Designed miniproteins, single chains, continued (2). Designs and how they scored, part 37

Each design is a single chain, and the fold is of that chain. pLDDT is the mean over its residues in the fold that is shown.

## One batch from the design tools (miniprotein)

Design m5334
Fold by ESMFold2-Fast:
Structure m5334 (fold): chain A 89 residues (1-89)
Amino acid sequence: SPIDELIRKVEELKALIEQGAPVDEVIAAMRELIDFAEKLGLEDIADMLRTMLRRVEELKAQGKEDEARRVALNGADALIKYLQYLKDQ
């Protein structure tokens, strides 16, 4: 299902962050997730991801890369829980 594929991609983003990937790789992965969510017509999910991306980019610009990665990780966790909830309904 489209939701299962999206969960898988968000889990991949989470793994990337946990493996210590540079913030630029995290940003690139988040952009791919936004494009994927938009392609599926999941506007609410795309908006959540865009909000998270904006904060990550802001923190990177301030040199706060560890905080940027933490924001992305927390956002990925919240999104996975939300998508799993939607799937179980």
Scores: mean pLDDT 88

Design m5336
Fold by ESMFold2-Fast:
Structure m5336 (fold): chain A 60 residues (1-60)
Amino acid sequence: GAMAVAEAERRAQERIDEAKKKYDTELENSKKQGIDDSSEIAARYAAEVLLAVGEVLEAM
C-alpha cells in the first residue's frame, strides 16, 4: 500500500545517499593509490541503486 511504498522510497533514498558517499570516498582512495578500479567501484554503486529500486518496486 501507499505507506509501504513511502517507507521503501525513504529507505531507498537513504541507501542511494550512503552508496554515493561510499562511491565518492572509494574513488578518491583509488586515485590516491593510483589503482585503476573505477569500473569496480562504479559497479558496486550501480548494484546498490538497483537494489534500492527493487525494494520500492516490491513495496508496490
Scores: mean pLDDT 79

Design m5337
Fold by ESMFold2-Fast:
Structure m5337 (fold): chain A 55 residues (1-55)
Amino acid sequence: SREARVKASEELKELIKKGGVTPEQLEELGKKYGLSPETVAGLYGRVLGSALRNR
C-alpha cells in the first residue's frame, strides 16, 4: 500500500543517517511492511538519490 511505502521510506532515511543500510535490514523492512524485495530496493535508491541531491 502507499502508506507502507511511505513508512518504509522514512525508516530507510533513518537507517541511512545512522551510517548505511545492510541487505538484511532491507529484507526485514520488506517483511515488516509487506513489500517485495524489488519495491524495497527501488525505495532505497530513491531515498539515497534524494539525500545526495540535497547535500
Scores: mean pLDDT 77

Design m5338
Fold by ESMFold2-Fast:
Order: sequence, then C-alpha cells, then structure tokens
Structure m5338 (fold): chain A 63 residues (1-63)
Amino acid sequence: MREEEERRRRLEERERRAVKDNLDDLIKTEGLSDEERKELLERMEKVVENGRKLREEQRKAQA
C-alpha cells in the first residue's frame, strides 16, 4: 500500500524528467529566450499532467 504511493511519485518524477529532457532539446532547436523557456515549461507541464489524467481515464473506459 505504501509502495503504491511511492511508486506513483517515482513515476511522476521519471515522467517529469523525460518531459524536461525533450523540452531542453526543443528549446535548443528553437533558440528560445529564458522567459519564453519558462512559459513553455509551464505549458508543457500542464499538457503532460492533463494527458496523464486523460490516459488514466481512457484506460478505465477501455478496460
């Protein structure tokens, strides 16, 4: 039971790392400024969070 909550946080950490890695790659190719990078990061974080929730809901519906 405690393990499931710890696993969930671990998964979130890994997911955030993957997103940040991809974000850094995108920023380098686009040549964004620090302010634009921060805004993009916040947007990406919201997209990832929303996508994760949608995927969870869709998984339950498709079961």
Scores: mean pLDDT 68

Design m5339
Fold by ESMFold2-Fast:
Structure m5339 (fold): chain A 66 residues (1-66)
Amino acid sequence: MDPLFEKGVEYARQGKYEEAGEAFIEWLKKADVSDPLVRLVARIVAQELRKVGQEELADEILALVA
């Protein structure tokens, strides 16, 4: 699994949602965003970030998969 994705999950588990969002953004910049699975995971991550008040990071993630 990608180290940046794993780091994002670890930060989210610690409640460090800003750092989690930043790690997921860096993962997506290196990932194949045409992959349906990558797009699905990005949408789930963005929805979860919105729930914890990280609206701007959620919007950046959605922009990367648009």
Scores: mean pLDDT 83

Design m5340
Fold by ESMFold2-Fast:
Structure m5340 (fold): chain A 86 residues (1-86)
Amino acid sequence: MNLTVKFIGADEYGKEAAKKLALSMEGDGAEVTLEINGDEVTVKAENASIGSWFSTIAASGELFGKGYRVENKVEGDEVTVTIEKK
C-alpha cells in the first residue's frame, strides 16, 4: 500500500522518530521519500507493508514515552502525528 505519515510540531526528538520510521519502512522494502520543512516532517512510502503501519504506531509511542503529547489522526493511507511538548 501507499502510506504517508506527517509529523507536525517536530523538535529534534520528533525528527529523529520520523527518520527512524523512514529507515524501518525502507528495511521492509518500501520506497520512501523524507521531506523536512521546519517543524514538519513528511514520510511518504510506496509499497508499504503492514510492518510499516506498526512502525508508525511505534514512532508515536516513542514520543509519548519521552513525555510529549501526541495525537494521531488516520484518514485512509494518511496518518498525521501532532506533537506537543508538555
Scores: mean pLDDT 80

Design m5341
Fold by ESMFold2-Fast:
Parts: C-alpha cells; structure tokens; sequence
Structure m5341 (fold): chain A 61 residues (1-61)
C-alpha cells in the first residue's frame, strides 16, 4: 500500500467512527510520506479522546 492508500483506509475507518484504527492508518500514511494525513491523525486522536497526541499534531497545522 502507498501512503495515499493508507490515508484512504483511515478515512473509511474514521467515517465508521473507528477512530483508534483510523489513527493507526493515518500514522502509516505519514510514515510513507503522505504528510497531508497529519490533520486527519490529529482529529482521529481528538475523537478517540487522546488529547495529548492531538495537541502535538495540531500544532503543525
């Protein structure tokens, strides 16, 4: 899978309210160079009530 594929899978999981799994896929997307997934990762952490991680990634955007 490419970084774009992982981002799209994360978006599918986010729509299903599977925020923790969505965050895992967004993290993999970023590791593969899709930095556009950073705001999505921050939102997924916020929805999963992981505010500490959400704050770290939101400061980049």
Amino acid sequence: MTGEDYKKKGEELYKQKKYEEAAEYYQKAIELGNKEALPNLALAYKKNQDYEKALEYQKLY
Scores: mean pLDDT 77

Design m5342
Fold by ESMFold2-Fast:
Structure m5342 (fold): chain A 103 residues (1-103)
Amino acid sequence: NKEEEENIKKLKEEVLEKFGTEKAENLVNMLIYAARGDSQKALAEASKFRLTAEDVPFAIELLEEIARLASKYDTPLMKRIAEIAEALLEVLKESQEEAKKLA
């Protein structure tokens, strides 16, 4: 779908312009592949970023921005990217709260 491909390009460009890191690119690519149902490529991208406890606030901000940007587009793939980003946000926020209890 040409519209989905153009929306994906804009999403990736806006995310990389704001965050400008390899970790941001890997996370965006992971979400795109996951939304497309390409589990193998999604897992490959996930394996490339190593999130430390210090990276969790960055990952939360990044996922919030991806969800916000993807939600601007009324297409199935962009809606799915937003859904996956929101689900990962919940997991990371829970992980951050558990880390605070262990500190």
Scores: mean pLDDT 80

Design m5343
Fold by ESMFold2-Fast:
Structure m5343 (fold): chain A 72 residues (1-72)
Amino acid sequence: SKEERLAEFKRVFDEVIRWLEGVDPEAAKRAREIYEKAVEEMKKATSQEEFDAVLDRARAEIGRIVAEVLAR
C-alpha cells in the first residue's frame, strides 16, 4: 500500500539521516528538507506512476548528498 511504501521510505531515511548527522550536520539538514518535501508530494500522489516518480527523485537527490559526503 502507499502507507507501507511511505513507512519503508521513512525507515531507510532514518538510517541515512542518523549517519549523516554524525558526519555532516549540514548535509543531514539538506537531506531532511528533500525527504519532507518528497513525503508531502507522495501523500498527494493520485497514481502509482506519480508516487514512484517523486520517490525516485528523492532517492536520487539524497543519494547524491550521501555520495558527495563519502567522496571526501
Scores: mean pLDDT 86

Design m5344
Fold by ESMFold2-Fast:
Structure m5344 (fold): chain A 58 residues (1-58)
Amino acid sequence: SEEAERLEKEGIRLYTLGRYAEAAEKFREAAKQYEKAGDYESAKRLYNAADFLEKLAE
């Protein structure tokens, strides 16, 4: 889905800027959109990435 891809790209940009908490938020929103689209592999990957980045941001 276009929305999921847009949110994932925003998350990647924030990640490259070291803005880990904001990147995690975008990856979580992208994961929800992939899940709604039936793309469970992309959703799982992004939920895992978000969880990792949230721990890293602390």
Scores: mean pLDDT 87

Design m5346
Fold by ESMFold2-Fast:
Structure m5346 (fold): chain A 65 residues (1-65)
Amino acid sequence: MAEEAIAKAEELGKEAAELLKAGASVEEIRARVGPPVRALIEENPELTDEEARAVTEAVISAINE
């Protein structure tokens, strides 16, 4: 469900933000959270383009704090 995908993306974004605050490199953060975000979208093929965009935006927003 899109709502669960968005909530999961927000958690991944918060994890990325915490890693960034702890001094992790951007490349390390991308390696850790990038694949889960991509898998989340791919594993939910019923997501519309708008919903998939919302998932991506939720991660970006969480990373930006």
Scores: mean pLDDT 71

Design m5347
Fold by ESMFold2-Fast:
Structure m5347 (fold): chain A 67 residues (1-67)
Amino acid sequence: MDREKVLELLRQALEKATDPLVRRNIELAIKAVEEGRYTVAMAAIKEALRLSTDPEVRKLLEEALKA
């Protein structure tokens, strides 16, 4: 997982996300990446992706999982 690229993608997803549960999971993922907790970060990104219906947010989260 590329830390800088993932953080940029997650911050972009958070800016576009309006659903509180999606935002909560993106914020958790950002904190987990900053702490080096990549397993927790991946789980939070996957949960945000499962809950998100916005195609732009989903694309950013999918790119974050691949980074």
Scores: mean pLDDT 85

Design m5348
Fold by ESMFold2-Fast:
Structure m5348 (fold): chain A 65 residues (1-65)
Amino acid sequence: DALAHYSRGLAAYRRGDYETAAEHFTKAVELDPSFSEALRNLALAYEKLGDLEKAKEYRELAEKA
């Protein structure tokens, strides 16, 4: 479910695995597009990866969710 993917994303983010974190947060958002915490953390993961365009997009989506 969305929460399970979100939890896996948080675990990956905490160990610095930002690619895996982004994958899991993306799955959480695909399952629940209004999951604002997952959208916000997806934006943070993309910031860590240097993808500032995606970071901005997901940050804006989090504000609308």
Scores: mean pLDDT 86

Design m5349
Fold by ESMFold2-Fast:
Structure m5349 (fold): chain A 96 residues (1-96)
Amino acid sequence: SFEEKKKEAIKKFEENIKKLAEEENVSVEEVYEKLKEELIKELEEAAKEFEKRGDFEKAKYFRELKEKLEKLEPKEAIELYKEELLEEIKKQEEEE
């Protein structure tokens, strides 16, 4: 079910955040800050790639998502991105 997949994805994400904090000997907050910076870079690169392909609609989507994330605190930005990913998973399950 979607709810089971959502719960499992959230659990794995939280476990990965804790593991990264322990491995780098930093706070969970610092891990979120690093993830936000990496995510913003990836979204910009995705936007440029889709723009090169002539897919301006997808390029615009990634640029708008990037702008939304940049305005949020690191944890909130990552939570919003998780919500967007879960919505995409839900759409794919509804097509099955």
Scores: mean pLDDT 75

Design m5350
Fold by ESMFold2-Fast:
Structure m5350 (fold): chain A 91 residues (1-91)
Amino acid sequence: SLVEKLEKKVEELEKRLEELEKEAEENPNASPLLKAILEAAKEEIEYLREKIEEAKKRELSVKEQTLLLFHLLAAEGELFVAEQMLKRIKE
């Protein structure tokens, strides 16, 4: 189902965020910008989790499903940028 696919994606994002936050906390060269991007990703992922719980209780409209996909893409983009920033400071 769509809800099961979205829940699996959000679980993957939550795991990626946790790993990146830990790496940023352990790196003395982690910039305020990197920390801000991780906070933005965290807020986006928390929003997605909340909407998935709503989706378990009611059918989402096509518009609501499309909006969730945009938020998913935003979260993935923010985590990708954070991953690239962390790689750069480790090199």
Scores: mean pLDDT 85

Design m5351
Fold by ESMFold2-Fast:
Structure m5351 (fold): chain A 94 residues (1-94)
Amino acid sequence: ALDPADVARFRAEADPEFLESFITVVGALASKETLDEDEKERLKAMMRLLAEEARKVGAESIAAKAERIRELIDEGRIEEAKKEAKELIAALKA
């Protein structure tokens, strides 16, 4: 689960350009009916970048959520990965 303190810290301390790009790209991918292999790789790459940025500010629960979404994609659990990604974006936008 996301720690509200980690979300608040990440929103305050993360690069705003990264946050805007992340929300836009991942929001678009998570809203698609189906993902091709390139789109799945893009979603995994965005989650890797989120985990790296979250760790820079000590937001470990965000990093863990990003890694979990990557694991779901690797397991072929794409609908669960999309749902988790939408929940993550909603938390980061609030």
Scores: mean pLDDT 87

Design m5352
Fold by ESMFold2-Fast:
Structure m5352 (fold): chain A 87 residues (1-87)
Amino acid sequence: RVAELAEAARQGLERGLAELDKAIEAFKEKDPELAKKLEEAKEELERLREELEEAARRGDLERLEEILRRAEEIARESGELVRKALE
């Protein structure tokens, strides 16, 4: 259902944004290039959050699924960058 999918996507985006904020603060001084890439990822997640609210308002299930997939992709890529930096 639209409401359940939208809520799952909101929770995922909120969690992703919080994790990116922590990573950006941790790497700002030690790895400014990584911090910049994480800031770009955060900007994209913020755009997806705005698109999510519009898709939820319209009841656009396909768009909600696309937003959820894209948010998961960004989280995965950002997580890989952080993991490699910690190696």
Scores: mean pLDDT 81

Design m5353
Fold by ESMFold2-Fast:
Structure m5353 (fold): chain A 90 residues (1-90)
Amino acid sequence: MPDGRALFRPDEKLMEVLREAGATEDVLTLGEILELLGKYIRDKNLLDPADPRIVNVKGTLLGEIFGVDRIDILDIEGIIEALLANSTLV
């Protein structure tokens, strides 16, 4: 992977989510964080069966991190903003 991507150190709660998804490093690119987030959503079966575009995070650690009950998987800007708010640029 090219060394030209910004690196982030997720906060403890976000890192817990990412480690459950298989993260082995404490410093990750945004692309790696997004890939791990997708794996976490799939592993925990968080997709809303009534609307598979919506991730139901109410009562989950991910819902606490994002401060919402539902996430629209097509709201890439909102997802990135929330991930950056819970990470430190390295």
Scores: mean pLDDT 79

Design m5354
Fold by ESMFold2-Fast:
Structure m5354 (fold): chain A 71 residues (1-71)
Amino acid sequence: SLLEKLRANPDWSREEVLKLLEELGDFATRRSMLLGEELHNGKITEEEAIEKLLKDENLPEEVKKALLEHL
């Protein structure tokens, strides 16, 4: 699971976590992938990114929880 991968890699940077989100493909909405790009480019803050992800109705709750704990 996403949470298991994040727990196995507690030293991952924000960029590495975002790459994992991109690799989820069908589970990461276009919004979440764009949000990852905005974070990587410094266009939004981490707090703004978390808020957008938590409001994304197409993202699984387990993924949202893992992101909240590890972003």
Scores: mean pLDDT 57

Design m5355
Fold by ESMFold2-Fast:
Structure m5355 (fold): chain A 60 residues (1-60)
Amino acid sequence: MSPLELLFNKLQALSKEYEELLQKYYEQPETEEVKKEFFAKIEELKKEAEALQKQIDELL
């Protein structure tokens, strides 16, 4: 696989992880603790996706 293909695959994996995280969030009781953990994980995924997008842009 090319480096670019690997980066696109990582972005797809993050998108899937985000969808799974959303589904689990809706299945849990809505408490402040659950909200904090959910949004913290969302921010981590967002930062990782932004870093991957920069790497893709640099290769194009």
Scores: mean pLDDT 79

Design m5356
Fold by ESMFold2-Fast:
Structure m5356 (fold): chain A 68 residues (1-68)
Amino acid sequence: MKVVITDPEVREALEKGRAALAAGDYEAALAHFREAIRLAPPGSDEYREALEGLAEALMRLGRTDELP
């Protein structure tokens, strides 16, 4: 596997997504995790963390049909 330095924008999006989840703002969490998925290299740890966060936000919103 290739080790990559985390892009600051990816890290910021992941942190904002987690903060939104903690605040119960699941729509904001979805937006931030989708941004992290867009910015993160496919197969990276950040990409996987973003997918996990996206799934959590979708489950909290009851939008489970959209799970990755």
Scores: mean pLDDT 76

Design m5357
Fold by ESMFold2-Fast:
Structure m5357 (fold): chain A 99 residues (1-99)
Amino acid sequence: AAAAEAARLIAAVEAARDALVGALEAATAAGLLSPEEGARLKAALERTADEAIARARAGDLEAARAAFHTGVARLGAALQELLDDEALAFFQAEVERAV
């Protein structure tokens, strides 16, 4: 059970990371984020996903979920400060298209 739960959580984190990275790259390509802002947010998200996956592999599923949730929430807050409502809608549409 625990191993299957860890595998499912890891797959979910990887899928969410890939969707969010794709949306960040699309927003950067569209000029909504600077290359430096896009690279910084992407690096932070990849570090968050790597930490969550490492925690899940260690069997700490609660720490894994908390780490990923906190990192995604911080990404959302940063995007709200960097993007206007139209640019946020573009980013959200790209995430939804990838899922």
Scores: mean pLDDT 86

Design m5358
Fold by ESMFold2-Fast:
Structure m5358 (fold): chain A 80 residues (1-80)
Amino acid sequence: SKKKEEALKTLEEAIKELEELKKKSKNPWVQEQLEEAIKELKKIIEEIEKTDYSDEELEYIKELVNDKFEKLKEYAKKKE
């Protein structure tokens, strides 16, 4: 579905940005938090690909990922 493609794209873009933040970070705790987040997002991608989620559930996952990503991005910037 189009919603599934949008959710997967959101997750893939978030992973890319987190990987870039990890490369720029000099704080080992921030690097570890970013690595764990990347692993978690990759698991969510696999789950979305294997699970028949509704459009409403996919939209919720997308919003949840965006909220978590923005908070983590802010945390990483604050620790530099």
Scores: mean pLDDT 79

Design m5359
Fold by ESMFold2-Fast:
Structure m5359 (fold): chain A 65 residues (1-65)
Amino acid sequence: MEDKKRYEQAKEELEKVIKEAEKYPALKEAGEKALKEAESLSIKEAAEYLEASTNILKDQLAALE
């Protein structure tokens, strides 16, 4: 997968999780912070970071179910 496409997909997935977490302000804030931090990284590092952040937020959201 091209790094740019991987980054775009990772960003889209994290944005989806942020929308799902809108009832939980702390999780929404953590997701938004991760998006901002990724902007300062290289495309490859940003994609990996966003993928990891998405997994962490999904796990935290699942724990609240």
Scores: mean pLDDT 81

Design m5360
Fold by ESMFold2-Fast:
Structure m5360 (fold): chain A 70 residues (1-70)
Amino acid sequence: MIEYGEGTIEEAEELVKQGKYEEALKLLEKSIKKTEELRKQGIIPEEVADKIIKKLKEMKKKVEEAKKKS
C-alpha cells in the first residue's frame, strides 16, 4: 500500500518541525528496512516497495540537510 510510506513521511515531517531530527532519521531508516524485508518476502510488489524506499530516502536526505542548517 503506497499510503504506508506516506504515513511514515508525515510522522518524520512532524518530528522535523519539533527539531527531533535524530528521531526522524531513526524512523525513516526503520521504515526502509521493513519495506525491504516485505519486498524480499513477496508481501508487497517490487515496484511498490521501490517507490516507498525512494520517498523515504528522499525524506532522509531532507532531514539530514535540515539538521545541518539548524
Scores: mean pLDDT 77

Design m5361
Fold by ESMFold2-Fast:
Structure m5361 (fold): chain A 84 residues (1-84)
Amino acid sequence: GEELEKLRREAEELLEELEKELKELEAAGAPEEVIDLYKKALEIAKKTLEKIKAGELSVLEAEEELGIAELIRAVAKLLLERER
């Protein structure tokens, strides 16, 4: 219960960060590939949050899905540095 509530908060924070960063990247004219990865990370984070709220995920499953969203964001940042 408590661990899932913590993961729900972490998912909400990640979603807010991804939305803010995506808006900044779009305003800066970032490469389409970077924008697409951020949109994919946002979709995963949003779906994970909805599944947590619905009680559909275990702690491990929630951690794995959020980890995938974080990994996609990390790849997008690496691509952005390459194009810089």
Scores: mean pLDDT 86

Design m5362
Fold by ESMFold2-Fast:
Structure m5362 (fold): chain A 78 residues (1-78)
Amino acid sequence: KKKEIEELKERLEEAKKRAEEAIKAGDLEELARVEKELEEIRKKLKELGAPEEWIKEAFEIQVRLGVEVLKLAVERVF
């Protein structure tokens, strides 16, 4: 349980770094992949009974990523 949660925390940090790089590059396809990864991490954290604060952190990153994707999409239309 603790080892699996630790692994998910590491995956979350990696996904966050990937999101930042993809935002800088304007890579909507990579941002979509990272969003799916964050969703999977969040589901697994819930299944393992991880602390609510970690689940909330993953959700907050996912929400911020969605906002950045929307901004990039709007800028490409106009």
Scores: mean pLDDT 77

Design m5363
Fold by ESMFold2-Fast:
Structure m5363 (fold): chain A 88 residues (1-88)
Amino acid sequence: KEERIKELEERVHARTEALRQSLLDQGKEDEIKRIEEEAKKNGVPVELALFRYAAEQAAKNGDIATALDYVGDILELELIEKRKEEEK
């Protein structure tokens, strides 16, 4: 079970890095910095905050399929956090 959670965390980390790089390629470095600062102030995982932002932007652009994919990533991150809380 422990190894399974670690594998899921690694996959989410890889997807988060890909998302961050995509946002940087779009010139949204200032937005990333703002999201990271706000997430740290509110005690929210930075990865979760980034995917929430990406989902909102995709929906705003009419790309519902991409927005739903990001919602899936959000749910996976929330489940990982819940599992880590249950471990403690």
Scores: mean pLDDT 77

Design m5364
Fold by ESMFold2-Fast:
Structure m5364 (fold): chain A 78 residues (1-78)
Amino acid sequence: MKELEADIYYALGLIALATGNYEVAIEMFKKAAELFKDIDPERYAQALEDISTAYRKLGDEEKAKQYEEEARKVREEV
């Protein structure tokens, strides 16, 4: 159930990112990341990378770098 919920939020984030709705993409990816954090570290890292991409599209390089670094740390733990 929670895994399916995370997948739905992640898919919504991808759609928002593709349509240029970057703030919605960030919110959807954050919801997916919170759910994946307890279930799947690899998908958690991927969601963090996509949050970083969305922040970069908004011009927020500081937050983009922060989420990219967090994703890197998660991947090193796997």
Scores: mean pLDDT 84

Design m5365
Fold by ESMFold2-Fast:
Structure m5365 (fold): chain A 82 residues (1-82)
Amino acid sequence: MALEEALREAERLAREAARAAAAGRYEEAVALLLEAGDVLAAAGLREAAIHAYGLAAQVAEAGGDEAAAAEARARAEALRAA
């Protein structure tokens, strides 16, 4: 994936996630933010990916899904350890 293509896709996913979260669709928002993080990580954009996973954890926590929040945090920590 080209860097510019990855940034464009992650931006699209983040915008969709923001709309889903605003509508109370927390599960959808978390899935979109995790996908954005994965796209950024695959492109080598570690700091951006860590930020996206952090947002996914925050949204999951707001939605009451502690397991999803823990998974998102684990993905962020895995990138920090690399």
Scores: mean pLDDT 87

Design m5366
Fold by ESMFold2-Fast:
Structure m5366 (fold): chain A 111 residues (1-111)
Amino acid sequence: MSKVDEILEKTRKKLEEILKEAMADYKNARTPQEREEVVQKVRDKVLEVLNEAIDEMIKAGLTPEEIERFLDEVRRYALLLAEKYGLPQEVIDAIMEAIDEARRRARERLA
C-alpha cells in the first residue's frame, strides 16, 4: 500500500467514527442549541483529523497533487457516509466546510 493510501484508509475510518457518533448525538439533541453543538463538534473533529493527515503527508514528502487527490477522495467518502447515516444538511455542510478549510490550509503550506 502507498503512504497516501495508508493515510486515506486511516482517515476514512476516523471519519466514519465521527459521523456515526454525530448521527447518534444529533438524534438525541432536544434543543436548537444542542443541535448547533453537534454541528460545531463535527466541524472541529473533521478539521482536526484532516489537518493531522495533511501534516503526516507533508512530513512524508507527498506531492501537492497527492494531497489534493486525498482531499477529493475524503470528500467523496464523506458524502457516501452522509447518505449511509442520513445526516442532516447542516451537518453535511459543516463537514464540507471543514474539508474546504483543510484544503485551503494545505495549499498555503505547499505554495
Scores: mean pLDDT 87

Design m5367
Fold by ESMFold2-Fast:
Structure m5367 (fold): chain A 54 residues (1-54)
Amino acid sequence: KKKELLAYVEGALAAASDLTPEERKEFGTRAYKALNDGNVEEAKKILEEALKKL
């Protein structure tokens, strides 16, 4: 489960290549923290916000 979520996070951030390094770090940190807290829905929402920056 956690490995699958981490792969999803890494893939989503890689796909959001148009993000600045600061934005990618911020979204990545927030999503990772949410996953560590067991809040997968929060992490998903954060990644969706990052992808909408495309």
Scores: mean pLDDT 69

Design m5368
Fold by ESMFold2-Fast:
Structure m5368 (fold): chain A 61 residues (1-61)
Amino acid sequence: SLEEIIKEGKEKMEKAKTPEEFHQVFLDLLKKAREAGLSEEEINKLVDEFQKLYLEKFPDW
């Protein structure tokens, strides 16, 4: 399901130890979300959530 795709992606991003790993997972998740048929509005919401996670996880990179 879409919720499972988002959940798994967030879990992988939480495990990322570097900004490079984070961005790789982020891009993969966006690709899967687009393939699942999300609207541009839904994609933008995901991007906002992921940017918040990035800032929380890597505040001084």
Scores: mean pLDDT 78

Design m5369
Fold by ESMFold2-Fast:
Structure m5369 (fold): chain A 71 residues (1-71)
Amino acid sequence: SMKEAEEATEKAREAAELAAKAKTVEEAIGHAIRAIGSAIDGALSLGLKSPPKEAEEAAKEAARNAVKVGE
């Protein structure tokens, strides 16, 4: 349902924020993986082939944050 997709998007955003605040690369990667998983759950709840744009953007942000922690 749309509500389930919205909840998945919110979880992806929360995981992206946690990735940004991570103190280690391993922690940041863990949060980025969770953000990606939430975006996939959002796509599945809508029957879509791709995640909702907001969830996809949150997952990409989490991945960028993990890379920055590794620098």
Scores: mean pLDDT 74

Design m5370
Fold by ESMFold2-Fast:
Structure m5370 (fold): chain A 58 residues (1-58)
Amino acid sequence: MSAAEMARAAAETAGGMPAEDIPAELAKQTAEGAARIAAGFGHDYEEALRAAREAVGA
């Protein structure tokens, strides 16, 4: 998986709901959490953060 794919999957899972139903503040927090998880596995944090924000609509 790419960093983007990993962050997107993590963000959707952490949010527990479809991206379009996630409140903006929760979406941002979920994206940051997903990006940190991806970075922990050796992925680029900024790329993971962008992908996660896109996945949750933030």
Scores: mean pLDDT 68

